Designed miniproteins, single chains, continued (3). Designs and how they scored, part 10

Each design is a single chain, and the fold is of that chain. pLDDT is the mean over its residues in the fold that is shown.

## One batch from the design tools (miniprotein)

Design m8317
Fold by ESMFold2-Fast:
Structure m8317 (fold): chain A 97 residues (1-97)
Amino acid sequence: LQELEQLLDECQQLLEEKTITDETTPIPASLLDAEVQAGLGDICEALNLPELALTQYKTALEAAKKYLEEHTELSVNDHTILSNLFVTVKSKIESLS
């Protein structure tokens, strides 16, 4: 949990440093992959597999962090996806603590 909380904090700090553009761009495959990993985490929780759920959330945050490190500007869609992902993961960490 502590490693996941630290990774989430790093991702949130990186997100706050990004410039948001009003351009509509297709959702990048890397962000879709992060959303899929988070969704798999939710399924693992429903199946009473909390350790696998945490692994999926960690993978989702690692994908999001890599995307944020590679991009200085984010579209409104990208920012919304990342913000929702971080809120969801934070809620799950609090639920599993």
Scores: mean pLDDT 75

Design m8318
Fold by ESMFold2-Fast:
Structure m8318 (fold): chain A 81 residues (1-81)
Amino acid sequence: SLADVIARVQALNDEITQKVKNDIKLSLKEIQELTDRVLAELAELDAIVKAQGRVTPEQLEAQATLGVTLIHLTVEEKLEQ
């Protein structure tokens, strides 16, 4: 459901933010696994939008949150390489 996706997006964003904020050194494998999780949630949001034929503010907010999270992971990956 949309509520389940939003809850997972919030939990994923909190997990990534906490790791970055606490200067926890993420391995390239951990960055890739987190990136894959972000992409999976983006795909789920896209599927919900397609099925409903309408985009809600909550869906847009979740997509924006995941987009910012993906940028942070991309920066971390480049710093490790």
Scores: mean pLDDT 74

Design m8319
Fold by ESMFold2-Fast:
Structure m8319 (fold): chain A 98 residues (1-98)
Amino acid sequence: MEEEKKEVLERIDKLLEEAQKSDHPFAPEVIALAEDVKSIAEKAKTEEQIRMIKRAVDLLEKALKSEDPLEREIYLALASMIVATVKNILKEEEKRKK
């Protein structure tokens, strides 16, 4: 639970370091999405939110390791959709916790 959140944040930091060292054309897009994922991960409070964030991190790791530009674009698009979904969930939770 909280340990899984720490693991996710550590994976995101490692991903950011690897992306910054990468000469890949899509590295800047991976960095931008990883920063968004880090922001929502720090705000995540439920197991379901952490699981969605883990999926986004896995997709970004796959994007950075992929040799095919098309596969990379697909992984980045999927990660972006998950990030948008979690951001929306967090906004609704904030309204309910007045």
Scores: mean pLDDT 80

Design m8320
Fold by ESMFold2-Fast:
Structure m8320 (fold): chain A 60 residues (1-60)
Amino acid sequence: MASATITEPREDALLTAGRLWSQGVRTLYLPDDAFGRSLAAFLDGGVDAQGRRLTVRLYT
């Protein structure tokens, strides 16, 4: 299972998530702050063309 952590500036996080998703990453780790929680809620339930669900986890 491919996983990655997003540590980019907030304004770049969506672009980074899109790139990682296109590269086959299906588990993302986001900071446990207001932005990370908001982005996690936005990405939760996303699926790729093959029906693979994107999993988002928060880290401290």
Scores: mean pLDDT 63

Design m8321
Fold by ESMFold2-Fast:
Structure m8321 (fold): chain A 80 residues (1-80)
Amino acid sequence: MAEAKAEETLAENRRLIAANPEEARADLEEARRLLATEPLSPAQREALALQVELGEALLAGDEARARELARRLAALVEAA
């Protein structure tokens, strides 16, 4: 179920970001660079954009937004 997978992904990402927020910020900068420079399909671009927004929400402590973004990302994976 996408909801259960989204919650698991949130818990894992939250733990990793808490351990090393500077590495998480560097990863987000690289993802934004890929969004700007790489010839991605619309589906790949949407998934990467959601991943960037999820990371930003977690770094900001916006749990409600992070949960919603994780659900959207999980739904894209299930639709594929």
Scores: mean pLDDT 77

Design m8322
Fold by ESMFold2-Fast:
Structure m8322 (fold): chain A 69 residues (1-69)
Amino acid sequence: MLDEERARELIEKLLDERLPNASEEKKKKLAEEALEMVRALAATGLVDVEEHLEKLVELAVDIAILGNS
């Protein structure tokens, strides 16, 4: 099962590192978009989300940032 609390912590940390000057509202929006991507991938059962969580979070954050650029 997806550890949503751990995923959220990793997403928030990565957003703070990559977008230190972004507004808190923008970071919150990007965090929710990234978390929804991780949830969707977990729901497919095609990937061991728990084993690959850090890499999946990194990918989801990158996609969320790119999509909002």
Scores: mean pLDDT 79

Design m8323
Fold by ESMFold2-Fast:
Structure m8323 (fold): chain A 86 residues (1-86)
Amino acid sequence: SKEELIEQARRDAEEAERAAKEALELLSKSDSKENILRATGAKLRAIGSAYNAALLGKKSGDPEPGLRGSRAAQAVGAGDIAAAIM
């Protein structure tokens, strides 16, 4: 249903924001090989969730999850993906 799509899009946007924050926090503490690897995993989760939020948001007619996802993707350096999501 449309309501289920809206809820899932919001959850994916929240996941994107959490993962982006995790990536930035890891990198702010240390540029160690371990932290870079962990941050990379968090960035990939942020990008994937941002993409899902945009797709489901578009299907539901709610642009907000996609916009939130775009900002999260941009925050982790995926500006080209962020632009495509918007």
Scores: mean pLDDT 86

Design m8324
Fold by ESMFold2-Fast:
Structure m8324 (fold): chain A 80 residues (1-80)
Amino acid sequence: SLEEAVELLKEGRATEAGTLLVVTGEAPELLDLIERIARAKSEEEKREYAERLKEYLVSQGFEEETAREAAEAVLRAALE
């Protein structure tokens, strides 16, 4: 489910979250944003996509705190 994918993202498990989204066919926009954060060439671009991921999750009904935690975890992993 989308909720399970978001919990995986909060744990820094973006690859597992991506696999779940592919298998379920849920939230293709979230999958795209995760991939854009991972593949972006600059830290600035990664941060911009992380903000879009947060905005997307809020638009799907998640609380801002939950969306922020998920976006920050994905960004943190991508900056390694």
Scores: mean pLDDT 83

Design m8325
Fold by ESMFold2-Fast:
Structure m8325 (fold): chain A 69 residues (1-69)
Amino acid sequence: MLSREEIRKQIQEILREAKTLTTTEGEHTADAAETALSRLDTLSLDEQISVLEQLERMLQHAKQVEKES
């Protein structure tokens, strides 16, 4: 199971990757990841996992948009 530190690390990685994208979807993903990181300490482990899963889906969508651009 993912620890809180591993979840934080993965969200930081999503933020880093999203900032390298030149699409609006990349900007939205980066903003969402920054918001998640700022609120992460207020969330339960289960909520942190749910947020990570949502951000991963957003990043995959943003990457797909960039590949098609």
Scores: mean pLDDT 81

Design m8326
Fold by ESMFold2-Fast:
Structure m8326 (fold): chain A 88 residues (1-88)
Amino acid sequence: SSSLIAPLTEEQKEGLRKIVQTLLETVGDHISAAVLAGIILRGMAEMNRGDFKGAVEAVKEALRELAEQGKLPEEAAEKAIAELEKIE
């Protein structure tokens, strides 16, 4: 089967689960499911290169961009970034 995405390792799956849970608990009430999916896909692009720390940084950068655009409350973005730094 043609696949553009390599299978995730167990460590990458656990890391992704923690990122998703953190986002749902911090910004889930402030953004749509489509926006949340976009943030996760940005992190997944780095994770598929084997860079979990880069995946967390990509997610943090997406949250900063959304806050700067007024699409996410700055306080919610800062809370999410602080929680993501604990799992990085």
Scores: mean pLDDT 78

Design m8327
Fold by ESMFold2-Fast:
Order: structure tokens, then C-alpha cells, then sequence
Structure m8327 (fold): chain A 88 residues (1-88)
């Protein structure tokens, strides 16, 4: 679980950097930018909750928050792909 938490933290950082690059170098539709921002906020929140649950020894709660984070990051990856395609 701690290793999974670390992997999702690194993935979130990579997607945040990609989002910043796309916003800086292209003119993506505002609706996609707003969707990406909401997903980044959601992923960050749930990842912090997962960390707290692990610190408290609540592995079940940690797994639930890690699963939500994973889904948020998968959705974010799709939105970032749409942002790239819209810029072409």
C-alpha cells in the first residue's frame, strides 16, 4: 500500500507537469482545462486521505482512497489526451 501510494504520487506529479506544459504551449478548450483542474484537485485530495488512512493503520480505507485516486488519474490522462488532440 505504501509503495502504491508512492507510485500514484509520482504519477500525479507527472500529469501535473504535462498539464502545465499543455496550457503553456497550446490553446486547449476552456472546458477541458476546467475538467483537468477538477480531476487534479480530486486526485490530490483523495491521495492525502489515503496517506492519512495508512498512518492510522486503516488499510481498508486507504485502499478505497487509492482506488478513487487511480480512477481520477485515469480520467485525467484521457482529458490531457483530448487537450493534446484539440491543439492539433
Amino acid sequence: LEEELKELEERLRELEEEFRRLVASTNPPAVLVQQARRLLESARYHLEEARRALEEGDEKKAREYLEITRRNLEQLERVLREMREAGE
Scores: mean pLDDT 85

Design m8328
Fold by ESMFold2-Fast:
Structure m8328 (fold): chain A 70 residues (1-70)
Amino acid sequence: STISFRINNGPIQTLTISGSYNTQQQIQNFADRRGATVIYDIPSLPNGTIISGSLDFLRPGDILTITDSS
């Protein structure tokens, strides 16, 4: 499965996930550690685990918007 996202209203990018864990908690944890804000612009996230480091490009003050690619 994939998640679509934007950073600071930039272009849509994708993140690959696998498994059956709470993806929202993982994204929130990564963003919190980086000082970024997360906006969820979808009703629910697909189940999966993201690989550690996949969001290491986030900087303090960034806005990460999780969105549907449709």
Scores: mean pLDDT 68

Design m8329
Fold by ESMFold2-Fast:
Parts: structure tokens; sequence; C-alpha cells
Structure m8329 (fold): chain A 65 residues (1-65)
């Protein structure tokens, strides 16, 4: 459980840093818990989105460099 929360928070931080989510990572994580959503499923979805966002950011850097 703690590990899933940590992964969710880390993925939310990456998504927030990349501009994908507007909410703070802590607010996003708190909403998942408050609404009784599956934390492990949410962590997996966020991790996938963070990976996709990193690939897009890398492509943009290639064009600027």
Amino acid sequence: MEEAKKRLLESAEELHKLGVIKRSPEEFTADVIKYGLDIEQSAKVAEKQAKEAKEEAEEKKKKEE
C-alpha cells in the first residue's frame, strides 16, 4: 500500500512537472484516496502516462537541440 502511494505520488510529480496535470501531486494523490479509487490501478495508469509524457518531452528536446 505505501509503495503504491509512493509510486502514484512520484508519477503525479512527473506529470505535474511536464504540465500534463494542473493539480499538485499531493492533491491528486489525496483525491484518489478520498474517493476510494484503487490506488494500485491509479499508480499504474499514472506511471504509464508519465512514461508517455517523458517520450513526448524527449522528442521536443530533439527538435530544439
Scores: mean pLDDT 72

Design m8330
Fold by ESMFold2-Fast:
Structure m8330 (fold): chain A 68 residues (1-68)
Amino acid sequence: MDPIVEWINKATVEELTKIPGVGPEVARNIKVAKNGRGKIASVEELTKVPGIGPEGAKRIVEALREKL
C-alpha cells in the first residue's frame, strides 16, 4: 500500500490539519470518507474528498513525501 495513503488512513483529524493547506473542515471530510468506505484506498480517491480536488491531493502528497 502507498505509505502516504497508509499514513492518511492512520492519521487523526488533528494530524491531518498539520498538512499545509488542510484545514479542520477538509480533515473532517477525509475522516468521513474513511468511515464511509473503511479507508481511503488511493490518491485518486483522495481527490474525490470535498475540498481537496486534484491540486489539493497533489499538495498533500508533496507535503507528506517531504516529511516522510
Scores: mean pLDDT 75

Design m8331
Fold by ESMFold2-Fast:
Order: sequence, then structure tokens, then C-alpha cells
Structure m8331 (fold): chain A 63 residues (1-63)
Amino acid sequence: MLEEEIKRLEKELEARIGKEEYEKYKPMLEDAGEIARLAVERLGADVEEVVEKLRALVDKIAA
């Protein structure tokens, strides 16, 4: 579930800002996705809350 949502958000961001601009953010997004996975796995963070936080970041980048 979380992995699918991360991939959807990555595709949405690429579609909104374009591939060239997306490639500049890609390494940081990969790190953010890893932190999100660790938060869910190790801290028991709520998946929906984590997805909402990631979506808010995508929206800020795309604004």
C-alpha cells in the first residue's frame, strides 16, 4: 500500500513539474520515501497520515 502510494505521488509530481525538474528532486524524494517506510515499519506511524504528509510536500514542490 505505502509503496504504491509513493509511486503514485512520484508520477503525479513528474506530470505536474515535468521530467527535467522532477529529476532534480528525485534523490530527495527517494530519501523521503525511505524515511516514510521506516516510520511506518519501526515507529508504527499511520500509513494514511504519512501519505498525507508526503502529498503536502509534493503540492509545495509543484506550486
Scores: mean pLDDT 81

Design m8332
Fold by ESMFold2-Fast:
Structure m8332 (fold): chain A 81 residues (1-81)
Amino acid sequence: MLEELEKGIAEAEAVRDTLSPAQRAQLEIAKAVAEGVRTGDLEALRERVRRILREAGLSEEQVERLAELAVEEARRLREES
């Protein structure tokens, strides 16, 4: 549910200074998913997740797979709302 995702984002932001680079990347992806759910702009979500994952050093195959999963998760959360 979007509310649970946003709660997790708020909790992670509260301890942002203690997060590893990988955990910060996961937080940025979660924030992108939450915004994609709110706006319905799944193309902007896909582009944002691809950027985060490329900056984290993932392969293009992993970037495409994980971006697709993030878009599907956002679509699922929108349908539950």
Scores: mean pLDDT 79

Design m8333
Fold by ESMFold2-Fast:
Structure m8333 (fold): chain A 85 residues (1-85)
Amino acid sequence: AAQLVADARTELAALPALQAAADAAKTVEELVGQILAAVGAALSAYWAEEVDPALAEEVREALRAAAEAAKDPWVAKQLRRAAEI
């Protein structure tokens, strides 16, 4: 039950590494946008765990959709990891 919150915090802790990868990429602005979307989804998952368990699954689906839309495979991997909770 606490796993969704723990994984969301893990994704937030990984954000500096994701931003470093984005800074090395040619499309930094696009990757930063995807990283911020992932952080937003992770925070939504955190709140969903405490408020409504049904919202947690909707957030997981949003994270999976964001991963499929992500152009950077590294960002996509992190989004999928958050969705596996």
Scores: mean pLDDT 57

Design m8334
Fold by ESMFold2-Fast:
Structure m8334 (fold): chain A 111 residues (1-111)
Amino acid sequence: IQPLIDAVQAVADLARAIVASLENPSEALREAVLRLEVAVGLLRIIRALNMPVRYARQPLEEVVEAVGVLLASPEISDADRAALREAVRRLAEVLRENGLDDLAERLESLL
């Protein structure tokens, strides 16, 4: 589960940096970053309590929704979007390695 946390954290860190660079980011973008940060927090708690990976499904579904909002946003530059797609592709690989193929396919459909 640590590789999942690391991959989601990488997406969250990049998304936060991108949104922080904008003069007046929309509430939708700020909400997407919030969803990513909350998901990272929940995944860390799941790991700390040694819970089965299946408990990670709900926070990871929130990550998929947040990524969709970020990648569809016209406020994000093409360069930042490309960097975000690279982080998301890595996350999809890690999801697949953990048997979460349906979530990996959903993320790949956004690329």
Scores: mean pLDDT 87

Design m8335
Fold by ESMFold2-Fast:
Formats: sequence, C-alpha cells, structure tokens
Structure m8335 (fold): chain A 87 residues (1-87)
Amino acid sequence: SLKEKAEKLIKEAEELIKELLELAKKVDDKEDLLRGIALILRAIGEIINIELAIKKGDEEKLKEAIEELERVLKEAKEFIKELKEKL
C-alpha cells in the first residue's frame, strides 16, 4: 500500500538524516555542510508533505510526495558517497 511505502521511505530518510548529521561533524568545507543541510531540510519537507497528504486522504499528493522523497533520498545517498570518498 502507499502508506506502507511511505512508512518505509520515512524510516530510510531518518537513517540518512542521522548519517548526514554524523558526517557533518567531520566536514570542514562550508559548501559540503550547506549541501548536507539542504538535503536534510528537503527530506523533512517531503516527510511533512506525506503526513499532510495522509491526513487529507489525498492519494495523488501522497504519490507525488513519495516520488519526491525517493528523489531526495537518491541525491542524499550519492552525496553521502561523495563525502565518504573525501573524508
């Protein structure tokens, strides 16, 4: 179901946010810190959009928020890989 998919993605987002926050402690480059913060804020925004869509019963907005969260998580995974290669 869409709700089960959303719950799985939110848990994945929480894990990636935690990893980004841990990596931020090791990052000295301001651009990399700001990129990490932007990804965290985007992920939080889409989690909020998912919760609002569920509350409203808006299946189309729920699908859109899920797809956007999937894109944000893909970008976050790529950025985490870049950071680990630099650190």
Scores: mean pLDDT 88

Design m8336
Fold by ESMFold2-Fast:
Structure m8336 (fold): chain A 84 residues (1-84)
Amino acid sequence: SLEDLLRRGEALLASPDPAQREEGIRLLGRVILYGDGPLAYRAAELLAEVVRTEPDPSLRLMARSVILTSPMPEMQELAKEALA
């Protein structure tokens, strides 16, 4: 389910392994693409936190790109805040 993908993505973001965190970003991107507003928004909030706090610059760029490709106005505002 999308709720399971959200939980797995969030858990993977806490990994010390950058490859696992990258998988987490991909799973959250799927939640944004296929989920309804509340699930998609929660995934976008988690990715916005990645943009702010992730030590790996490639993973920050990936998270930013996922948020910016969302058509939802609320996600565009999250992207602007994360970029500021």
Scores: mean pLDDT 80

Design m8337
Fold by ESMFold2-Fast:
Structure m8337 (fold): chain A 75 residues (1-75)
Amino acid sequence: SAIVDRMVKKAEEAIPSFPPETAAKVEKLVEEFRANPSASPSDIVQQLADIATETLDTKLQSLAGEIAVEAERLR
């Protein structure tokens, strides 16, 4: 899906802006989604939100929200 590819790319491009622990978790998630071409936009949003909750990273939480809004707009 072109939408999924765009969301994965947006998450990857944001990795350098996160603390090392959050960056490592997001990088692993990006690799997992690249390996699974059947992943849905909602799966990406949910897993980014889960990492944000685990790391207490408000910047990643904001990114997850941004990606969710963009996904809904592109329906």
Scores: mean pLDDT 76

Design m8338
Fold by ESMFold2-Fast:
Structure m8338 (fold): chain A 62 residues (1-62)
Amino acid sequence: SKEEKLKKLTEEVYKRILENIERALASPDPVVRAWAERARTVSEEELKKYAEGIAKQILELE
């Protein structure tokens, strides 16, 4: 179903966001690290809402 696809895609996007934050924290660029430090203070609930928004856009483009 579309709902199952959305849930699965949201989890995949959420994992990618976490990977990007971890990678950014290891960046040699202090601006990128500062962004990542702010991003890691965002709650899991807020990050998942953001991921769901991205997942919805991806599904609309298919």
Scores: mean pLDDT 81

Design m8339
Fold by ESMFold2-Fast:
Structure m8339 (fold): chain A 93 residues (1-93)
Amino acid sequence: MSIESKKLSEEEKKELKELIEKVRKALKEKDYETLLENWDKLVSKIGELDEESLKEVLELAIEIQESIGQEETVEQLRELLKKPKEEVFKEIG
């Protein structure tokens, strides 16, 4: 593609990393309420994310589905990692 991707600010990157860490921690602790709240915040920001950040969120979604035991969904999410951002957003949002 000949379109330049918008880069996240350092502030936005820190916020994203904190949300990802909270979701991962909640997943390990089986705190599904905290997981859902922070995951919902990540999903609501997906449209504003760079493709690199979108891939991080998608990898996190794979970790969530693996921990829940949804292997078929894991395969679908891994396929989404290969797709452009527009297509990924349609599948998730």
Scores: mean pLDDT 69

Design m8340
Fold by ESMFold2-Fast:
Structure m8340 (fold): chain A 67 residues (1-67)
Amino acid sequence: SMSDVEPWAKALSDPDERVRVRAVYHLALFGGEAALEPLRAAAEDPSLPERVRRLARQAYDFLTRDA
């Protein structure tokens, strides 16, 4: 649901790298289809750290392979 996604979408820009990485995994594992747009947006956001963008892109691509 949106309530499950919003806190972790926000956490993608957290100052702590561990929080940012955990946010990607949480969105990938528990966000369902509601996580797809936040993951896609994060992958394309140049203000986010490169590792977060890369992980978000990988998660998005993996989740959409069976769409």
Scores: mean pLDDT 79

Design m8341
Fold by ESMFold2-Fast:
Structure m8341 (fold): chain A 73 residues (1-73)
Amino acid sequence: DKEEESAKIILETVKNGPGDVEKMLEALEEVSRLLGLSSEEQIKKSIEKFRAADQEELSKRLEKEAKELLESL
């Protein structure tokens, strides 16, 4: 179950290191590869955008999305 695995990766990353941007970015790369949703170029662009964003707000948004995804499974 790729969606459940992806949600767990994001949730565990946020839980173990809230505000750890590098861990969140690594989790995002892994999730993107697991789901096959993005090319390597698209993943790099997303990461660059995430580094420019408010990391605390982004982290909270990703956690919420992951929880909603996990609950919808």
Scores: mean pLDDT 65

Design m8342
Fold by ESMFold2-Fast:
Structure m8342 (fold): chain A 61 residues (1-61)
Amino acid sequence: SREEQIERWVEGAVEAILKGKASLEEIKATLEALGAGHPDLAAQAAEILRRVEERLAEIKA
């Protein structure tokens, strides 16, 4: 489902950032590029970024 795809993307992005394999800036750029290239996915890309930032804020607290 769309929700399962979003959750898998969020978990993968958060894990990559925590393991030092990617930066939040790289994830943001990737999701912004996805939304620009696929306008129908722009809302999904924005939601993934929001959840990644939210998850990282929770971990850093």
Scores: mean pLDDT 82

Design m8343
Fold by ESMFold2-Fast:
Structure m8343 (fold): chain A 55 residues (1-55)
Amino acid sequence: DLTPEQREMNELAIALKRAVDAGDDATADRYLEELIARHPELGEQLRRDVAVWRA
């Protein structure tokens, strides 16, 4: 069973991907920075993933 924090992280990740797919860069960047603020250890990987999704 996921913790509330893990559920929130998954919801943010889904919202981030949807924003990227929609071309809403401002919304995508907000979700990306929120995820990085909560999980700094994932920052480089998240930025790389978003760059790949945008390519």
Scores: mean pLDDT 80

Design m8344
Fold by ESMFold2-Fast:
Structure m8344 (fold): chain A 96 residues (1-96)
Amino acid sequence: MEEGEGLLTLAKAILLAKEGKTEEAGQLLLETFGEEKLNDKLAELFDKLLEVGEELGLSMETENDYYEMLIKSILAYAKKHDKETYEKILELLKES
């Protein structure tokens, strides 16, 4: 799986979770990452996103702020490393 596919799926899952659609979010993650390696792939992505969030000076005050921080970190990372995924995530955010 390409890193860009993982970032786009994670962004979709976070938006679903923010809307209270946690079952749909979980299903999307399982379909994209696979059950056997879900934890490893999510850990790798979260480590990268936490580093970006720290560089941006983003902090978590509420659960909603945490989701916003993750989305902003995903966008900043994708903008720097994967322009195609960045554009796909921007389109997703326009629909949400």
Scores: mean pLDDT 70

Design m8345
Fold by ESMFold2-Fast:
Structure m8345 (fold): chain A 115 residues (1-115)
Amino acid sequence: NKLEKIKKKIEELTQKILEGKISGMEAREELLSFLAEIDKEEPLTAEDYEKIAEEVKRQTEKLREAMQKKIEEAAKLDEEKAKELQRKMEANVGSLEALAELLREQARVLRRQAA
């Protein structure tokens, strides 16, 4: 199922962001490339893009909560480290929120073309 593969990819990317392995911008680029490859094999519908956007938003909210907890723990030991983590969280969450909006707009375009 293409949606299950995409959801697993989104979870993988958000986990890598939480671990500090990639940025939200890098995760956005990787997901868009992955979606382009899926689309070549099995075309993504407007409904697919809407579901993908909802999953990105849901995983972004989970990431924000997990990073906020990490920032609060870091603040007890090193305020400068906590401030750095907060700036990274804001940048990463912002990149993923922009990605969700981009996917939602792609769904709107496809719906207009189908009508």
Scores: mean pLDDT 87

Design m8346
Fold by ESMFold2-Fast:
Structure m8346 (fold): chain A 74 residues (1-74)
Amino acid sequence: SSLREQARQLSREGVELARQGDGEGALRKLEEAIRLAAQDPSSLPYVGGAIGEVFELDPEVGRRAAEALGRALS
């Protein structure tokens, strides 16, 4: 689906921004991906994987993204 493709791309962009040290940019992209995953749960593996990678690069941003995912799914 187009939502799944967008969530996958946003997830990749979020990880790349975290690698560049742009934690706020990474969080913004992951929050966009989370919003799409809430509408299309088939996107969850991409979003979850990206949050895990960001957690290794920037634990605070990863924690914030994981909390946002939890809220979106509740």
Scores: mean pLDDT 88

Design m8347
Fold by ESMFold2-Fast:
Structure m8347 (fold): chain A 66 residues (1-66)
Amino acid sequence: SRAEQLREKLAKADLKALAEKFGISDEAFKAIYVLLLDDHSIARISEVSGVSRGRISALRRELLSL
C-alpha cells in the first residue's frame, strides 16, 4: 500500500534534509510524518500542519522516488 511504501521510505530517509529542502519546520514535519503514516488525505495534512497542499504532494512524490 501507499502507507507501507511511505513508512519504509520515511524510516530510511534523512528527515532533517527533507524538511530543509521543502522549507518545512521540524514541528510541521513531525505532524506531516504522523499523518502520512496513517494515510491521511493531502487536504487533511495541509489543514493540520499549515503546509500547502502542493508542498505536501511534492514531499510525498519525493519520498516515493527514494
Scores: mean pLDDT 79

Design m8348
Fold by ESMFold2-Fast:
Structure m8348 (fold): chain A 92 residues (1-92)
Amino acid sequence: SYKEGFLEYLKKLAEKAKAAGASEEELEEILKKAKEEFEKLAKSSEEEIKAIEEELANTTNPDARLQGQFALYIIKETSVEEAVKELEKFLK
């Protein structure tokens, strides 16, 4: 399961926004953009999914590994709606 990498990615995203002193309006924009990004990931082709899996298998970069796990969790293990709800919980 890629769930741990997904949750860690969302936590870091939310922590960066809060540390920067993001306003309520800026947090709302982050949620809107995240939903659009998650919808695009959920529509990934089999070829795009294989490319992400290969990059994840070959990367030594921790941030790239985390991004790959995040993407694959959205594609394979959750709905866009549930992913957005998890981000909203971290931003709260």
Scores: mean pLDDT 85

Design m8349
Fold by ESMFold2-Fast:
Structure m8349 (fold): chain A 86 residues (1-86)
Amino acid sequence: DGKKKKIEELQKLIKKLSEAFKKGTPDDDLEKLLEEVIATLERMGAPQSIIDKLQKLAENKDIIGVINELLKLLAKLKEVKSAFDG
């Protein structure tokens, strides 16, 4: 089930990003992680509006903002329809 796989991938990304932030991971490693998160969401078929918003937050190094947007996307994926479906 693609929906379950997407939920699991998002949960892993949120956890990885949250743990990196708590550890005080160096900025260069955080930037790489944020790029990896955005690239993963693009491969998953996330709407361009979500990708654009995440890119803007990442450019501002707003890790908490990125985590919050991923949590909103996760909540939508747990609904009857996927957040990536029309």
Scores: mean pLDDT 76

Design m8350
Fold by ESMFold2-Fast:
Structure m8350 (fold): chain A 113 residues (1-113)
Amino acid sequence: VKELLEKAIKEIKKIARELEIPEKLIEAVEELLTAAANKDLAKALEAFKELEKILREELKLSEEVIEEVMELLSKAASYVLKAANSKDKKEAEEYLKKAVEYAKKAFELIKKA
């Protein structure tokens, strides 16, 4: 259900903007989640590496915070992938709800640091 996946990604972007997360980081998260939605593992890995670089080089977060954020974003991407593989719209909605929750936790952790 592509529309449901796109709606969830837009919701995640809205949450990130409300938390004043830098646009470059929001763009990298969108690339990661879009790659997961498209089942493009190679692009997902590239986006994941770009996220780690932004957190370290541009935001200058501690390694402990980077590890926690990357774990939460990995979980968000995993749930987007599970939703994309789901045959049932209700099951996809439940997975996307978890993806939004993990992405929000990652953004809150970035904002706190």
Scores: mean pLDDT 87

Design m8351
Fold by ESMFold2-Fast:
Structure m8351 (fold): chain A 83 residues (1-83)
Amino acid sequence: SAEAQEQLLNNLLLAVEYMKANGLSPAETAEIVARSIVDGLREVAPDMPDAELEALYRQLEARYRAILEAYERGGEAALRAAV
C-alpha cells in the first residue's frame, strides 16, 4: 500500500538521520540497525533458530548498507530509487 511504502521510506530516512547525527559510515550504520532489528526479533520470537537470525542479520545489513550508500551518492532521490 502507499501507506506502507511511506512508512518504509520514513524508517529509512530515520536511519539516515541516525547515521548523520553520529558521524557513522553506511557500513557502520547498517550493522547497528540490522543488529537492533534482529535483537528485537529475538525478544518477540525467542524460539527462532540462531542460524535463521544470523541469515536475517546478513540480509538486513547488506540491504541497509546498499540503501545508505545510495543516499551518500545522490541524497534522498537516490535512496528513494534504491527502495
Scores: mean pLDDT 84

